# Designed miniproteins, single chains, continued (5), part 66

Each design is a single chain, and the fold is of that chain. pLDDT is the mean over its residues in the fold that is shown.

## One batch from the design tools (miniprotein)

Design m18283
Fold by ESMFold2-Fast:
Structure m18283 (fold): chain A 81 residues (1-81)
Amino acid sequence: SIEDEVKRMIDEALRLALAAIQRLRDAGREDLAEQLEVSFKELVEEFAKRYKEAKTDEEKLKIAREFMERVRELVERVEAE
């Protein structure tokens, strides 16, 4: 189902963010870990709002894919510091 596909993407995004936060903490970069947590929370809130407003399964899937991409970009950006 579309719900299962969206859930898979969200679960993957959560896993990526949590793993990156842990790597940053293990490296002693609590400043970057906190920055990533705050930014990730903002992306989750934006995703939730857009997903609630979506009227079709295609829109929901697109929103989930965009969320995944933005989480990946966020992780790459923060870890590059």
Scores: mean pLDDT 87

Design m18284
Fold by ESMFold2-Fast:
Structure m18284 (fold): chain A 72 residues (1-72)
Amino acid sequence: MLELGNQASAADQAVVEAKDEEKIKEVFSLEAQLLGAYVDRVIAKKQGADQSKLDEIDAKIEAILQQIIAIG
């Protein structure tokens, strides 16, 4: 059973979770999009896509990364 001995730490964690829950969900969604874009890049390279296509995917990856930074 959870003990009240960690009450201060547990309260801090609960406050952080309640305060940043929506931000965490947004970051997780963006991380999933980032992973998808990375997979897209690997597939494009395997399919013999030109540098222009790879640059487009890299730009998308950079944009998602900047969105994650902006939230944090």
Scores: mean pLDDT 73

Design m18285
Fold by ESMFold2-Fast:
Structure m18285 (fold): chain A 66 residues (1-66)
Amino acid sequence: MKKIELTPDELAEMFGLSKEEVERLIKELGLGKYNPETGKYEVDIDKLFELVDALRQLRERREAAA
């Protein structure tokens, strides 16, 4: 199955989150695997939609708390 490689920095910029918040979310939800050779997280395309939804929810909570 096709996987997409994502940097936490790119996701953090897109969603207005910190790199640490993005990495923590990916790890806690098990939606990606860290590839030490590329320095990127590998995410299955089917799980990408779930990751995007989770990041959006995290951003919404951050905006509500600010």
Scores: mean pLDDT 75

Design m18286
Fold by ESMFold2-Fast:
Structure m18286 (fold): chain A 76 residues (1-76)
Amino acid sequence: SALLESAVSVLVKYLPHPSQEVRLAALLALEQLAPFLDPSQRNELIVIVGELLKTETNEAVRKQAQKLLEKLRSLR
């Protein structure tokens, strides 16, 4: 739905946010939305979250991003 696409777009925008709390909240929200994404949306999010992991230094954010990637890959 257009609402789901808009929600994902806004949450993805917050992934490079300077606040680690904001990045963590965005990843947690994306995890809740993951089961409702179509395969194309899931594949795009896998790429985006994978790129975040290359530069992310905060341990809690890295752990949540890894958890989200595993969930997205298991839904394929």
Scores: mean pLDDT 86

Design m18287
Fold by ESMFold2-Fast:
Structure m18287 (fold): chain A 113 residues (1-113)
Amino acid sequence: ERGKFTEEEIKELEELKRRLEKEGLSREERLNKLIEYLSKIRKEKGMKPGLAELIQAEAAALVRAGAANEEVIRHVGERLLEHGAPEEEVEAALEDEEKLAELLLELEIRDRL
């Protein structure tokens, strides 16, 4: 089945993570760069968008359409719960943008729905 990250690609992701941490970038900026890297791999493999990319695109579309912040938050939370994220982690992530990015990245690596 096409569409799984290889062990080599996961290793490259971990190396990128370590490099970005050493560059003194914000945690949010580092997580966004990691998500961009995963998006690039998916496109190169002809894979469907990963969960993080899909949810971020959906949230961005809602914001552009003038949706209320509460509606955007509800949508993101529902998507995370649908894909098996623990309820307590979802609640924490919806209040903290860095925690949200981290949770999306973790689900992207492990489950890639």
Scores: mean pLDDT 70

Design m18288
Fold by ESMFold2-Fast:
Structure m18288 (fold): chain A 90 residues (1-90)
Amino acid sequence: MLEEAAERALRDLDLLSRVSPAEYDPLFEEMRELIRRLPAMDDAEQREALERIAELLAEILGVSVEELRNSAPRAAEAASRMEALIRAAE
């Protein structure tokens, strides 16, 4: 299940990056790198990685999820799934 969750998260990041300014590309790359490594991490490393992803996602989501839903419904769904993943790790 963790490998499937990582694959879904990578797809969700791809959707978010398409509607985000290019200046956030390095933040998306850092999140992709962390997600790719999640299945090989122990529980403590996974929690630390998810905390970092939460910080990066918060910087990118300066636009409200409602605005994303109106302009790019798929990206809004992706943002909601990423937020749910982070909450589940808390």
Scores: mean pLDDT 69

Design m18289
Fold by ESMFold2-Fast:
Structure m18289 (fold): chain A 57 residues (1-57)
Amino acid sequence: SASARLEQEMKRFEEELEEVNAISDHLKEQGYEKEGDEMRRKSEEEYKEFLAQVARQ
């Protein structure tokens, strides 16, 4: 169903965000704060845009 596909897509975004958060934290620890922040911001923005599209359906 459409709901099942949406659930899978949301889970994929959540897993990707967890991975990006871990990588971002590691980069910041290594002194790459700007790169880590930008990576996290981009992923959060992409998820926000996805949720906004879903809310308009």
Scores: mean pLDDT 81

Design m18290
Fold by ESMFold2-Fast:
Structure m18290 (fold): chain A 72 residues (1-72)
Amino acid sequence: MPSEEEKQEVLEAIRKHIEKLAKELNLSAEERKELLAFGEGLVETGETDLEQLKASLETLGLALKKKRLLEA
């Protein structure tokens, strides 16, 4: 099981990656919040593979962007 320290390091990396994705994909505040909740949920379940987490976040970010463009 990952330590709380390892989870905290992964959460910090995820938060930075979400900020980068939000800028690159021009995500709204609500979309960014949804990405944060999703990423934090994965880490709480013990997922610490940064590459897997980043891929999951990118997939959701792209889906949120597509939804927004369809609703615009």
Scores: mean pLDDT 79

Design m18291
Fold by ESMFold2-Fast:
Structure m18291 (fold): chain A 73 residues (1-73)
Amino acid sequence: GPSLTDAQAEAAVALLAAAVEVVIAKKPSATKEDLEEAIRVLRRQAERARALGDDATAAAIEALLEEVEKLLA
């Protein structure tokens, strides 16, 4: 199977953190504060993936960010 580099493993952790925030944001009971925190976390994790050189993971997190931003509109 493919070996994970340290950078790929760190990018995978960033994606997992982003996925957890999306689950929280999509709850029917999610508050505006929950959505604003999810947006902050998603932005940080996308920037982290970019810094690690994993543009594909960064783009995936940015797509999740756009979906959460739509929930605030």
Scores: mean pLDDT 84

Design m18292
Fold by ESMFold2-Fast:
Structure m18292 (fold): chain A 85 residues (1-85)
Amino acid sequence: DIVDEAVEKLKKENPELVEKIGEENLRFYIRSILDAFNGMHFGDPTRTYHILSLTLPRAKFSPERKEEDELIVNTILEVLKKYVK
């Protein structure tokens, strides 16, 4: 599960962020992002990566959460990239 991989990667690389947001809140946020760009079910990692890599990095973030949102987005993209041919 891409969500589980992204959460585990964030727990290893940015444990302070996970503690601050909460693991379940972070999981919900990541799932919501993926569902928004790949429909209600994540079916094609290559297509999802291509769409997210073009769209999500240009998403507007609040100034107070910009760094945190960028870390989350980049982690999602790194996980998805492993499934691109």
Scores: mean pLDDT 67

Design m18293
Fold by ESMFold2-Fast:
Structure m18293 (fold): chain A 85 residues (1-85)
Amino acid sequence: LQKTLELLEEAYRYLSQGKLDKALELAKEAFELVRPLLSPEEAERVQKLIDEAEELSKDSTKLGDARGKLLEALTILEKTVQDHQ
């Protein structure tokens, strides 16, 4: 769980720097580590948010939308980790 919190903190940092590719990579790694702690509904929601963020990140006019989706996914993962410490 400590390693997952470090991955989430680093993902938030890259997201704040506008480095969406790195933030997405770290979010995917954190999601795989947190997945067993998520309900099936929450896991599906996080997966959709990550998938949408990745798709939106391919359009330079949609980077703000991509960032928003990824931030929402990271928030769910962070809350899940916090609830299981």
Scores: mean pLDDT 84

Design m18294
Fold by ESMFold2-Fast:
Structure m18294 (fold): chain A 73 residues (1-73)
Amino acid sequence: SVKEEVREARKNGGPLGKEALKKILEFNKQYYEARGDEEKAKFYSELIKRIDENKPVDEVLKELKAYLEKKQS
């Protein structure tokens, strides 16, 4: 699950944690693109862009968490 993947990314921390999070986001982007879910694919693309712009991993994880909480409702 995404929660388990996020937990693993947090465990690694630092530069490794950032790369692990980026891979998770890229896999989810590709998954939603394949399903034709353009809005979700765009959301994951924006988070990847945040990482590429050197935003802190915690800030990106906070945005991801907010999105997932909205999605579960």
Scores: mean pLDDT 73

Design m18295
Fold by ESMFold2-Fast:
Structure m18295 (fold): chain A 82 residues (1-82)
Amino acid sequence: MEAEEGAKEAEEGAKKGDALKAAEGAEKAAKAAAKEGSYVGAMAGTVGAASGYLGYEKGIESNEKAAESAAQGARAAAEGAK
């Protein structure tokens, strides 16, 4: 399932402190959740992705926190897509 793949990518990004990878995973999970009709899950994934991208761009307060936020949003999107 695409939403679970996105969530896994975001979780791998979070483990490495890679906010960009986590944001990309969250975006993928959000799109998949929207296709399955879970707009609440899609919103959570979108917010997570935005947090990850902002953390990556600012490079401050540790990319790890931004990546964790993106992973949380991606997981919520994947759960909503079920």
Scores: mean pLDDT 74

Design m18296
Fold by ESMFold2-Fast:
Structure m18296 (fold): chain A 83 residues (1-83)
Amino acid sequence: MEEKWILEMARGLAEVLAPYDPEVAARVLELGKQMAASSGEEREALDQQLADLLRPYLADPDFRARLAAVLARLREEAERALA
């Protein structure tokens, strides 16, 4: 259940990153899969790697706006699935 959400978040994030850097987008998908399969300290280390990859993009207001739109869409999809 958690694993499915982590994978969907990683896919959404990669979708936003692909126009900026397709290699970073592919890396985010890889990290998302590893995070979905891990727990505890290993998941925390992978989360930190993801944060480090995203740091330069989060400085861009256009990137933040696109990310916010994708997160809103994913939230709506999750809410519809629960209804």
Scores: mean pLDDT 78

Design m18297
Fold by ESMFold2-Fast:
Structure m18297 (fold): chain A 69 residues (1-69)
Amino acid sequence: MKADEIVEEIEKFKEKYPNATDAQITNLIIELAKKRGYSKEDIKEAALKLGYTEKQANALADSIEKVVE
């Protein structure tokens, strides 16, 4: 369920900013995790649902661990 919230927020952002870079999307995911207390597992699942590769999803989750803990 929390992963689905992240997916919806990112999809809304991409609809408003279709040329958003991967870095901008990553930063939005990090900020959402900090504000809402999402776990690394929630972030990884959301990234996979958004069509990111497993490798990219793991990289995102690692970024969250370093920033959010």
Scores: mean pLDDT 75

Design m18298
Fold by ESMFold2-Fast:
Structure m18298 (fold): chain A 77 residues (1-77)
Amino acid sequence: SKSVTLTQLDGSEATLTLPEEISIGELLDLVREKAPTLGVTQAMLAMMLAIDPERTLSAEEAVELITRWNETDLSLA
């Protein structure tokens, strides 16, 4: 498993523990549960889910994507 720490819009931190492979839907559900203030991250995952609902990500890919979108969430706050 791989862990990633995201910064929420209120400045609090949320740590997500990811399996080696995760579906887009599972990742979206995890972000909604653990980091609900991250609107851009959730919107990007929802868009990916709509385009390819069967897509899976490695833990490394998931961490890279959500970290980049978390930076966008914080830049728009």
Scores: mean pLDDT 85

Design m18299
Fold by ESMFold2-Fast:
Structure m18299 (fold): chain A 92 residues (1-92)
Amino acid sequence: AAQAAAELAALTATLSATISAALLANPTADFATVLIAALNAVLALAKANSFSAAVIAYLTALKALTEAAANNDAAAYLAALNLLAALTAAIN
């Protein structure tokens, strides 16, 4: 848990910085588009640095949740929420 928690903390900091930079560059950008792009960038970083499978799965589920919300897909949103709950337990 300690390794995955540390990895998630580092990726969360990178995600926040990426979102802030994108919104500063284009303050009229669609927020869902910015968030999905930031999650894709953070996922690529996690995979490139061989972060734990649990952390990669968590970020993938967060992206799926955001995409489901943007597409107004209630079934996909609930599925992603349930997966996030299980993965949160695995990381912590």
Scores: mean pLDDT 76

Design m18300
Fold by ESMFold2-Fast:
Structure m18300 (fold): chain A 142 residues (1-142)
Amino acid sequence: VEEIERDLAEEKQEADAYEKLAKEGSPNVARAFKKGAERERKHAQAYEDVLRAIKLAEEQDPNLAELIREAYRAFKEDYEKGLELIKQAREHAKTLSPEAQAEILKALDDFEKVLKEEYNADIESFQRHLDELLKKLQELLA
């Protein structure tokens, strides 16, 4: 929980920083920073929703709450394991009351989307930089 609360605080701080930069930049730069702020706010909302889902799960099924916490921890070291644990948490959530089920499933869906966006952005950024480097090397050897 403490790690998720820290990440939530960091996302909020990053959103505030992007909003400040958007006010100081040229129109094109301002648009990019506004998009960054919107993304970090969505990430912050997903973390807030997961924290609420964990608290709700603790009241109804402590094992589900621990499974959600384990999924969060797993994503930091093993992306595939994190996805599998989120899948298990979704199946477990289906055994709860309809209201708790709806809230927890939505939080898990939004959380998985955020983690996939962060993971894919890192991989795609690395792949693009590698491709650009290879193209420059080919031009120098031509």
Scores: mean pLDDT 74

Design m18301
Fold by ESMFold2-Fast:
Formats: structure tokens, C-alpha cells, sequence
Structure m18301 (fold): chain A 78 residues (1-78)
């Protein structure tokens, strides 16, 4: 299902972040995206990540969580 594919994607992205494998350009792109969005929109995508992988809240930095939220948005709207 589409939701199972998105959840698998988010889980893989969380694993990349925990391994220190998120490149600075992905963090920078997410930061730039967040500067153009309302906090409500940012929080909605962050909450979607946390709904799929709840343990990410305790294990990831705010920058890493934002980067995964941005990439989830890109994949969801593709």
C-alpha cells in the first residue's frame, strides 16, 4: 500500500540520520524550505514522521527531524 511504502521510506530515513548519513545539503534544503512555510505546515509534516516512527522524537535532532519531514513531503507530493 502507499502508506506502507511511505512508512518504510521514513524508517529508512530515520536509520540514515541515526547513522550520521544525512548530508549537509539535505539539512540545508530542509532549513530553507522551513523559512518559506508556516509553523503549522512544518509541524504537520513533522507529526506525520513521528506518527510513522514515534521513537524518532527521542533519538533525532530538530534539524534531522525537519530534513526527514521535508523529504516525506517531497515523496508524498511526487
Amino acid sequence: SHMAELQAFVRAEVERALAGELPEEELAAARKWSETQSQETIDAWKNMVLAMVPEAAARLSEEELLAIAYRLRQRSLA
Scores: mean pLDDT 86

Design m18302
Fold by ESMFold2-Fast:
Structure m18302 (fold): chain A 63 residues (1-63)
Amino acid sequence: GTREDALKRVEEHLESLLKKGLLTEEQKKEFLRRAREMLDAAKSAEEAVEAAFTAGREANKYA
């Protein structure tokens, strides 16, 4: 999916930087971990927004 494709692009970019000597292997692993956490947080935020919209529409049916 979109998040998986985004993570793959981040990994490819970090791998390119590693091969050029601009990044250590440890830094690459840390950046990948943080990118995954940010993508997971974004998924949770999208779910929260969708839930809020659904709750608002349901409440308006009783107004």
Scores: mean pLDDT 71

Design m18303
Fold by ESMFold2-Fast:
Parts: C-alpha cells; sequence; structure tokens
Structure m18303 (fold): chain A 80 residues (1-80)
C-alpha cells in the first residue's frame, strides 16, 4: 500500500518537474523510512493521505499532513 502510494506520488512529482526524479537508492531509503513510521496506525493514515494528496497535486494539503506527521514520525523513529 505505502509503496504503491509513494510510486504514484513520485510519478506525479516527476511529471510536474523532471528534476525531482528520485534515483532507486533515494526511493528505497524513503520507502524504508515510511514503512518504519507506518508501524504507528495514526502515522500510517497520515502518510497515505499525504502521498495521495501529493499524487493529486494538492501540495497545500500534502504539506499540512506532513507537518502533522512530523512529531509522530520522530516518536516512532526514536523508539525503533
Amino acid sequence: MIREALERAAEAALARDPSLALDEEAFAKMLAMLEIISKDPKARELILEALEAAAAGDEERARALIEELKPLALKVLKEA
């Protein structure tokens, strides 16, 4: 689920700005980090919504969801 959502968001970003193309290593690192953070159900929900908003081109909503995600992500990463 998260991988597919991230792939859609990355494709949408690349379509808008080719310079935003992630190489395979950067994509793998981002996916691994998101999977770790998604161990928290609330963080997982925010990740999926943020990626879906980004894929739809709703940058304002994606940014707001990422800001809400940041404190939860820091907690999960510190406990991992």
Scores: mean pLDDT 76

Design m18304
Fold by ESMFold2-Fast:
Structure m18304 (fold): chain A 76 residues (1-76)
Amino acid sequence: SEKEKLIERLERLKAELEALAAASTDPEVKAAAERAVELIDKTIQAVKEGQLTVEQLERFVEEAEATVAELRARLA
């Protein structure tokens, strides 16, 4: 389903953020990546509990993608 595809995208973004946190020597980048992982976990839980619409989930995925891009740029 559309919801399942969005959750899969969030799980991939979480893996990217965990990799960025592990690779970075910058404590601010590590903290930002770890915070983003926590927000993704809470968002997935909210979806499973029926607290989030597909539209809200799409917005959050877009925000998470932007966060990954920003943190990657800081490490480049």
Scores: mean pLDDT 84

Design m18305
Fold by ESMFold2-Fast:
Structure m18305 (fold): chain A 73 residues (1-73)
Amino acid sequence: SKQEEFERELRRLLEGIDVLVNGSKEEIEKLGGGEVNEEELERARARAPEWRALLEELLTNKTFEELEELALS
């Protein structure tokens, strides 16, 4: 279902955030498919807790339909 696909993508993003925070630059580059700038990595890591909280909120409280409506607003 669309809901299951959506939940899988959110969980994948949460895994990506874990790698971003705890992984090496090389692991992050492999996951992202390209080189990353060190300054961008530092900024992303600083914001990672906020992104994690948002994704966990979406996974818990939002359906695919609710997010689609929000994106089109």
Scores: mean pLDDT 73

Design m18306
Fold by ESMFold2-Fast:
Structure m18306 (fold): chain A 73 residues (1-73)
Amino acid sequence: SEAEELIKKAREHIEAFKRDGNPEHATEADKLAEELFKLGKREEAMEIFSEVVKLTLPRAVDAALARQAARRA
């Protein structure tokens, strides 16, 4: 089905991002998750969004927390 193809492509981009760290793969995975959401596959879309966030957010959060700690120390 169309949804199965989108899920497969999104997972391929997530795996590529884990290997090379290229942010374009994270962007493409998010776009594919948006298409899944439009098809009513909300749970599958949220799973992909969550995986992308887990891979990208820690770096951004750590940088923000380090800046906040430096201001309050």
Scores: mean pLDDT 78

Design m18307
Fold by ESMFold2-Fast:
Structure m18307 (fold): chain A 75 residues (1-75)
Amino acid sequence: EAEKKALLERAREAAAEAGRIIAENLPKMSEEEKKKVFEVAAKADAEMQAALAAGDYEAALKAAEEAVKEIKEIA
C-alpha cells in the first residue's frame, strides 16, 4: 500500500511542477506555445484522472511526468 501512496504523491508533485513551469514561462511564451502547453496540460489531466479512477497509480504518475517533459520542451 505504501507504494500506491508514494506513486500518487509523486504524480501530484509532477503535476505541481508542470504548473510552476507554465506560470514562470507564460509571460514570455508566444500564443502558439501557450496553446500547445495548455493542450498538453489538459490531456495529462484527463489521462491522470482516468488512471486514478481505475486505481492505476503507475499510469497516473507516467501521465504527469510525460506532461512535465513536454511542457519543458515547449517552454
Scores: mean pLDDT 81

Design m18308
Fold by ESMFold2-Fast:
Structure m18308 (fold): chain A 94 residues (1-94)
Amino acid sequence: MEEKKKFIEYLKKGLKNKEKVKERMEELGVSEEDKEAAELAFNTPEEYRLKLIDEALAGKRDFSEEERKILRGLNIIASLSALEELEEKAKKLK
């Protein structure tokens, strides 16, 4: 239950800062396929994003190719936001 709240928080941070996420993907050498997945996720309506996340967390696995790509993109956006927070914390450790 805690994991869902953290995922949604990181996802919201990434979705609010689309250009920052794109710059970070370039810096990390993220694949073109993953960049396309993230772009598709950014262009997906919020209600549909939340539906797919809820269904995935409920254990649904019968997703279409497009739905899987959206979920992959959402995971990339959330993961990059989490990584940025971890890096900022690490920079403060001397």
Scores: mean pLDDT 78

Design m18309
Fold by ESMFold2-Fast:
Structure m18309 (fold): chain A 108 residues (1-108)
Amino acid sequence: MTKEQLLEAIEEAKEAVKNSKSVEEAAENIVKVLKKYGFKLEDVLEVIENDVPVTGEEYKNPDPNASTLTQIAIILLGAVLVAVELGFDPNELKAALKKAIEKELESL
């Protein structure tokens, strides 16, 4: 992934949350963005379950050469920050993301 593509993924994930009417819809839309950028849902699930850390510097200056899990974690942090600003509970969003991923893995 290029730096421009990583920055675009972060912005699309943020926009997905802004355009969502519920935590569940936000989670489903975030998963669609991650799939669009070629991330494996198993890797996304690993990031969520293991709370893969992201520093403020990694978020402000995303490195396209970072590990796949770190890239996913940066994108998810952008989405979570917007969700919190909209009054969504981050723990409910985390649970909804896990459910959305598990549903996609069963169906697709």
Scores: mean pLDDT 84

Design m18310
Fold by ESMFold2-Fast:
Structure m18310 (fold): chain A 86 residues (1-86)
Amino acid sequence: MEESRRVWQRLSDLLSQDPQAAKQAVAQALEKVGRVSPPDLSRRLLERSGGSMVEGIEGLGESLSIPETRETTVRAMEESLREVEE
């Protein structure tokens, strides 16, 4: 989907410019999505929010692969990217 691809592009651009801000945006997005996800998914996303960038990206991939969390994940990433780009 266009929105998902746009989020990945923005994250990739930020990762090239400011890796720490990119990691913060991913962590914040996973925390936001985790809080509204089913318990099993919530636990994995929240654990990955505190992990490495690789773990964060894996968590985003998982939440984007699930139709019920996809839109929420896109919105959470857009909000988190906006916050760290200030």
Scores: mean pLDDT 78

Design m18311
Fold by ESMFold2-Fast:
Structure m18311 (fold): chain A 76 residues (1-76)
Amino acid sequence: SEEDKAARGMRIVAESTREEVEQLMKEAGLTEKQRELVRKILDTKDGTAPAGFSGEEADELFNALVKIYEVVEKKK
């Protein structure tokens, strides 16, 4: 499911270095808005989505995480 892909994408972001995530975002073709949202996740020490994302921001983050997972899956 897309929710499973997003959850796996979040795990990839949490377990990867900032440099690895920047490269994955570039390869996944993320928009600047999607990259900014993923960078906010990287700035949290707990690897959790910070409180206060709008519905549109949550949807864009979800799409970004799905794309990150799909790029990693395609490389396997």
Scores: mean pLDDT 77

Design m18312
Fold by ESMFold2-Fast:
Structure m18312 (fold): chain A 61 residues (1-61)
Amino acid sequence: SLIEKGIELTTDKDIKNDIIVVPVINGSPVTVDLIEQLKKAIEEKYGITIEEPYSLITKKV
């Protein structure tokens, strides 16, 4: 799952800097739906709220 991989790739240091790490595969587009699902999954895992502005970085998997 891209959501599970995104949670794995997004470190505590990334979260403290308002960064979400988005996994990318073979040039597949980063969709708003993927970003929103990943954001919510990280918020649920860490018991936090990520507010705008936040940064997105992409990482190949």
Scores: mean pLDDT 80

Design m18313
Fold by ESMFold2-Fast:
Structure m18313 (fold): chain A 61 residues (1-61)
Amino acid sequence: MTDVFVSNDEVRLEIGPDGTLTTYRKQPDGSWVEVSRVQLPRDVAVALAEAQGARLVGQRA
């Protein structure tokens, strides 16, 4: 299960079950592109997302 965090209308963070933190940025055309991906311990990934002011908004498979 992947946790989805949102920092604002243009930045989305996803944290996978293994702690992979993926950052997406909204493009002017409305599409989302992956701008970074790092493998971290899950607790560290969550702490980094929260430190950026991101909020958990949902989960996906």
Scores: mean pLDDT 78

Design m18314
Fold by ESMFold2-Fast:
Structure m18314 (fold): chain A 83 residues (1-83)
Amino acid sequence: MKEAKEAIEKATALAQEGADAFRAGDYAKAAALFEEARELLEKNKEKVVEYAVSLGMSREEAEKGVERALEALRKAAEAAKAK
């Protein structure tokens, strides 16, 4: 539970730093930060899903939510690398 919250918070912070780097024109740093956020979320996928289920989401909804977040981070990293 606590680990899932910390993973979500850290992944969110990394994604925010990535967005800030992208805005500043540091595309290499942005790509690295988005990839790091994606890897952290992927490693903690099971715990994040269980946490979401504990908040009242169905397991299927929680899994789809995490998959969408991972895809968004992957596309953000690819967009940064394309610059």
Scores: mean pLDDT 84

Design m18315
Fold by ESMFold2-Fast:
Structure m18315 (fold): chain A 132 residues (1-132)
Amino acid sequence: SEEEARKNLEKAIEALKNGDYDTAIEYAQKVLELTDNPSLKIAANAILAAAYFAKGEFEKAQKYLDIVRNSKEKSKIFAEAYILLVETLVENKLAGPPAYLWAAQKLKDVKDPEVRKKLRELATKGLFTDGL
């Protein structure tokens, strides 16, 4: 069901934030099995890309990243998952801080106030990398 898919996506997001990449993968895979909702599926693909990159499984990570890059999805949940993907890449030294500007550009049409605030914070980090 969509409700069960949303619950599994929330667990995947929490696991990814905690660095529990195996648990994030398990719950994100369950999202893909439980729903045909495009917003939830693309968000799950972003979580899978992030977790596989963090684990060093670059071939699998690239497969999920390609799905995410080709998406025109503008939902809040996809925006949150995409931001987390970019943060995971930067935190694991797989991309430089200017990658935060990719999130700002990709999600420029998302109107959610919380997402817009987070994108402004990340864009500042991408522009101002001086100092430690």
Scores: mean pLDDT 83

Design m18316
Fold by ESMFold2-Fast:
Structure m18316 (fold): chain A 104 residues (1-104)
Amino acid sequence: SLEEDIDRIFKLVEEGKIEEAYRLAMEAVRRYGGPGDLVRIAFIVLYPEFRKYDFPLEDKLVGKYLPLRYVYAAIEVLAERHGLDVEKYLKRFEEAVQKVLEKS
């Protein structure tokens, strides 16, 4: 399910498997998303004016953690599309990022 895939994404982020988390998030968009969702995700990442939610820890989402911006936007878009609690999942994303930063 989408919720199980999101839980796995958070686990991969916590384990520092950032590229794997990114790939799974993009696969989830392909599987559970709709037309235009990849473009919407790209716009959220590239253009601050299109964001409903600011990136948590944005100053840390650079270099090797830059793909987490796409993971965040994918979770937002998919949670909204499927009627899930967007803010709850975005808070869980922030907690997962905090955990990986504790290990670096």
Scores: mean pLDDT 88

Design m18317
Fold by ESMFold2-Fast:
Structure m18317 (fold): chain A 84 residues (1-84)
Amino acid sequence: MDLVLKYLESEGYEVLSVDPEAGKAIIRKNGKEYEVTIEYDEETNQYILTISDGKSEVREILKEENGKLTLTSLALLIPDELAL
């Protein structure tokens, strides 16, 4: 969870609450709240963050390397490109 929180904060989100056991967090950016679901994709061996405002959903594919999470797909480099 610490790695995911650091990633979200680096993207400009304020972390309001975290549920590590459920793989969920509530984050805020520009006064708007989002629900984050954190999943591990065993097929690709990557983390998937699903960020939702209840109307739109963005999926970011992340790989853990040397204790940090990094976007692996250039198409997902900018979350705003997927209507965040």
Scores: mean pLDDT 69

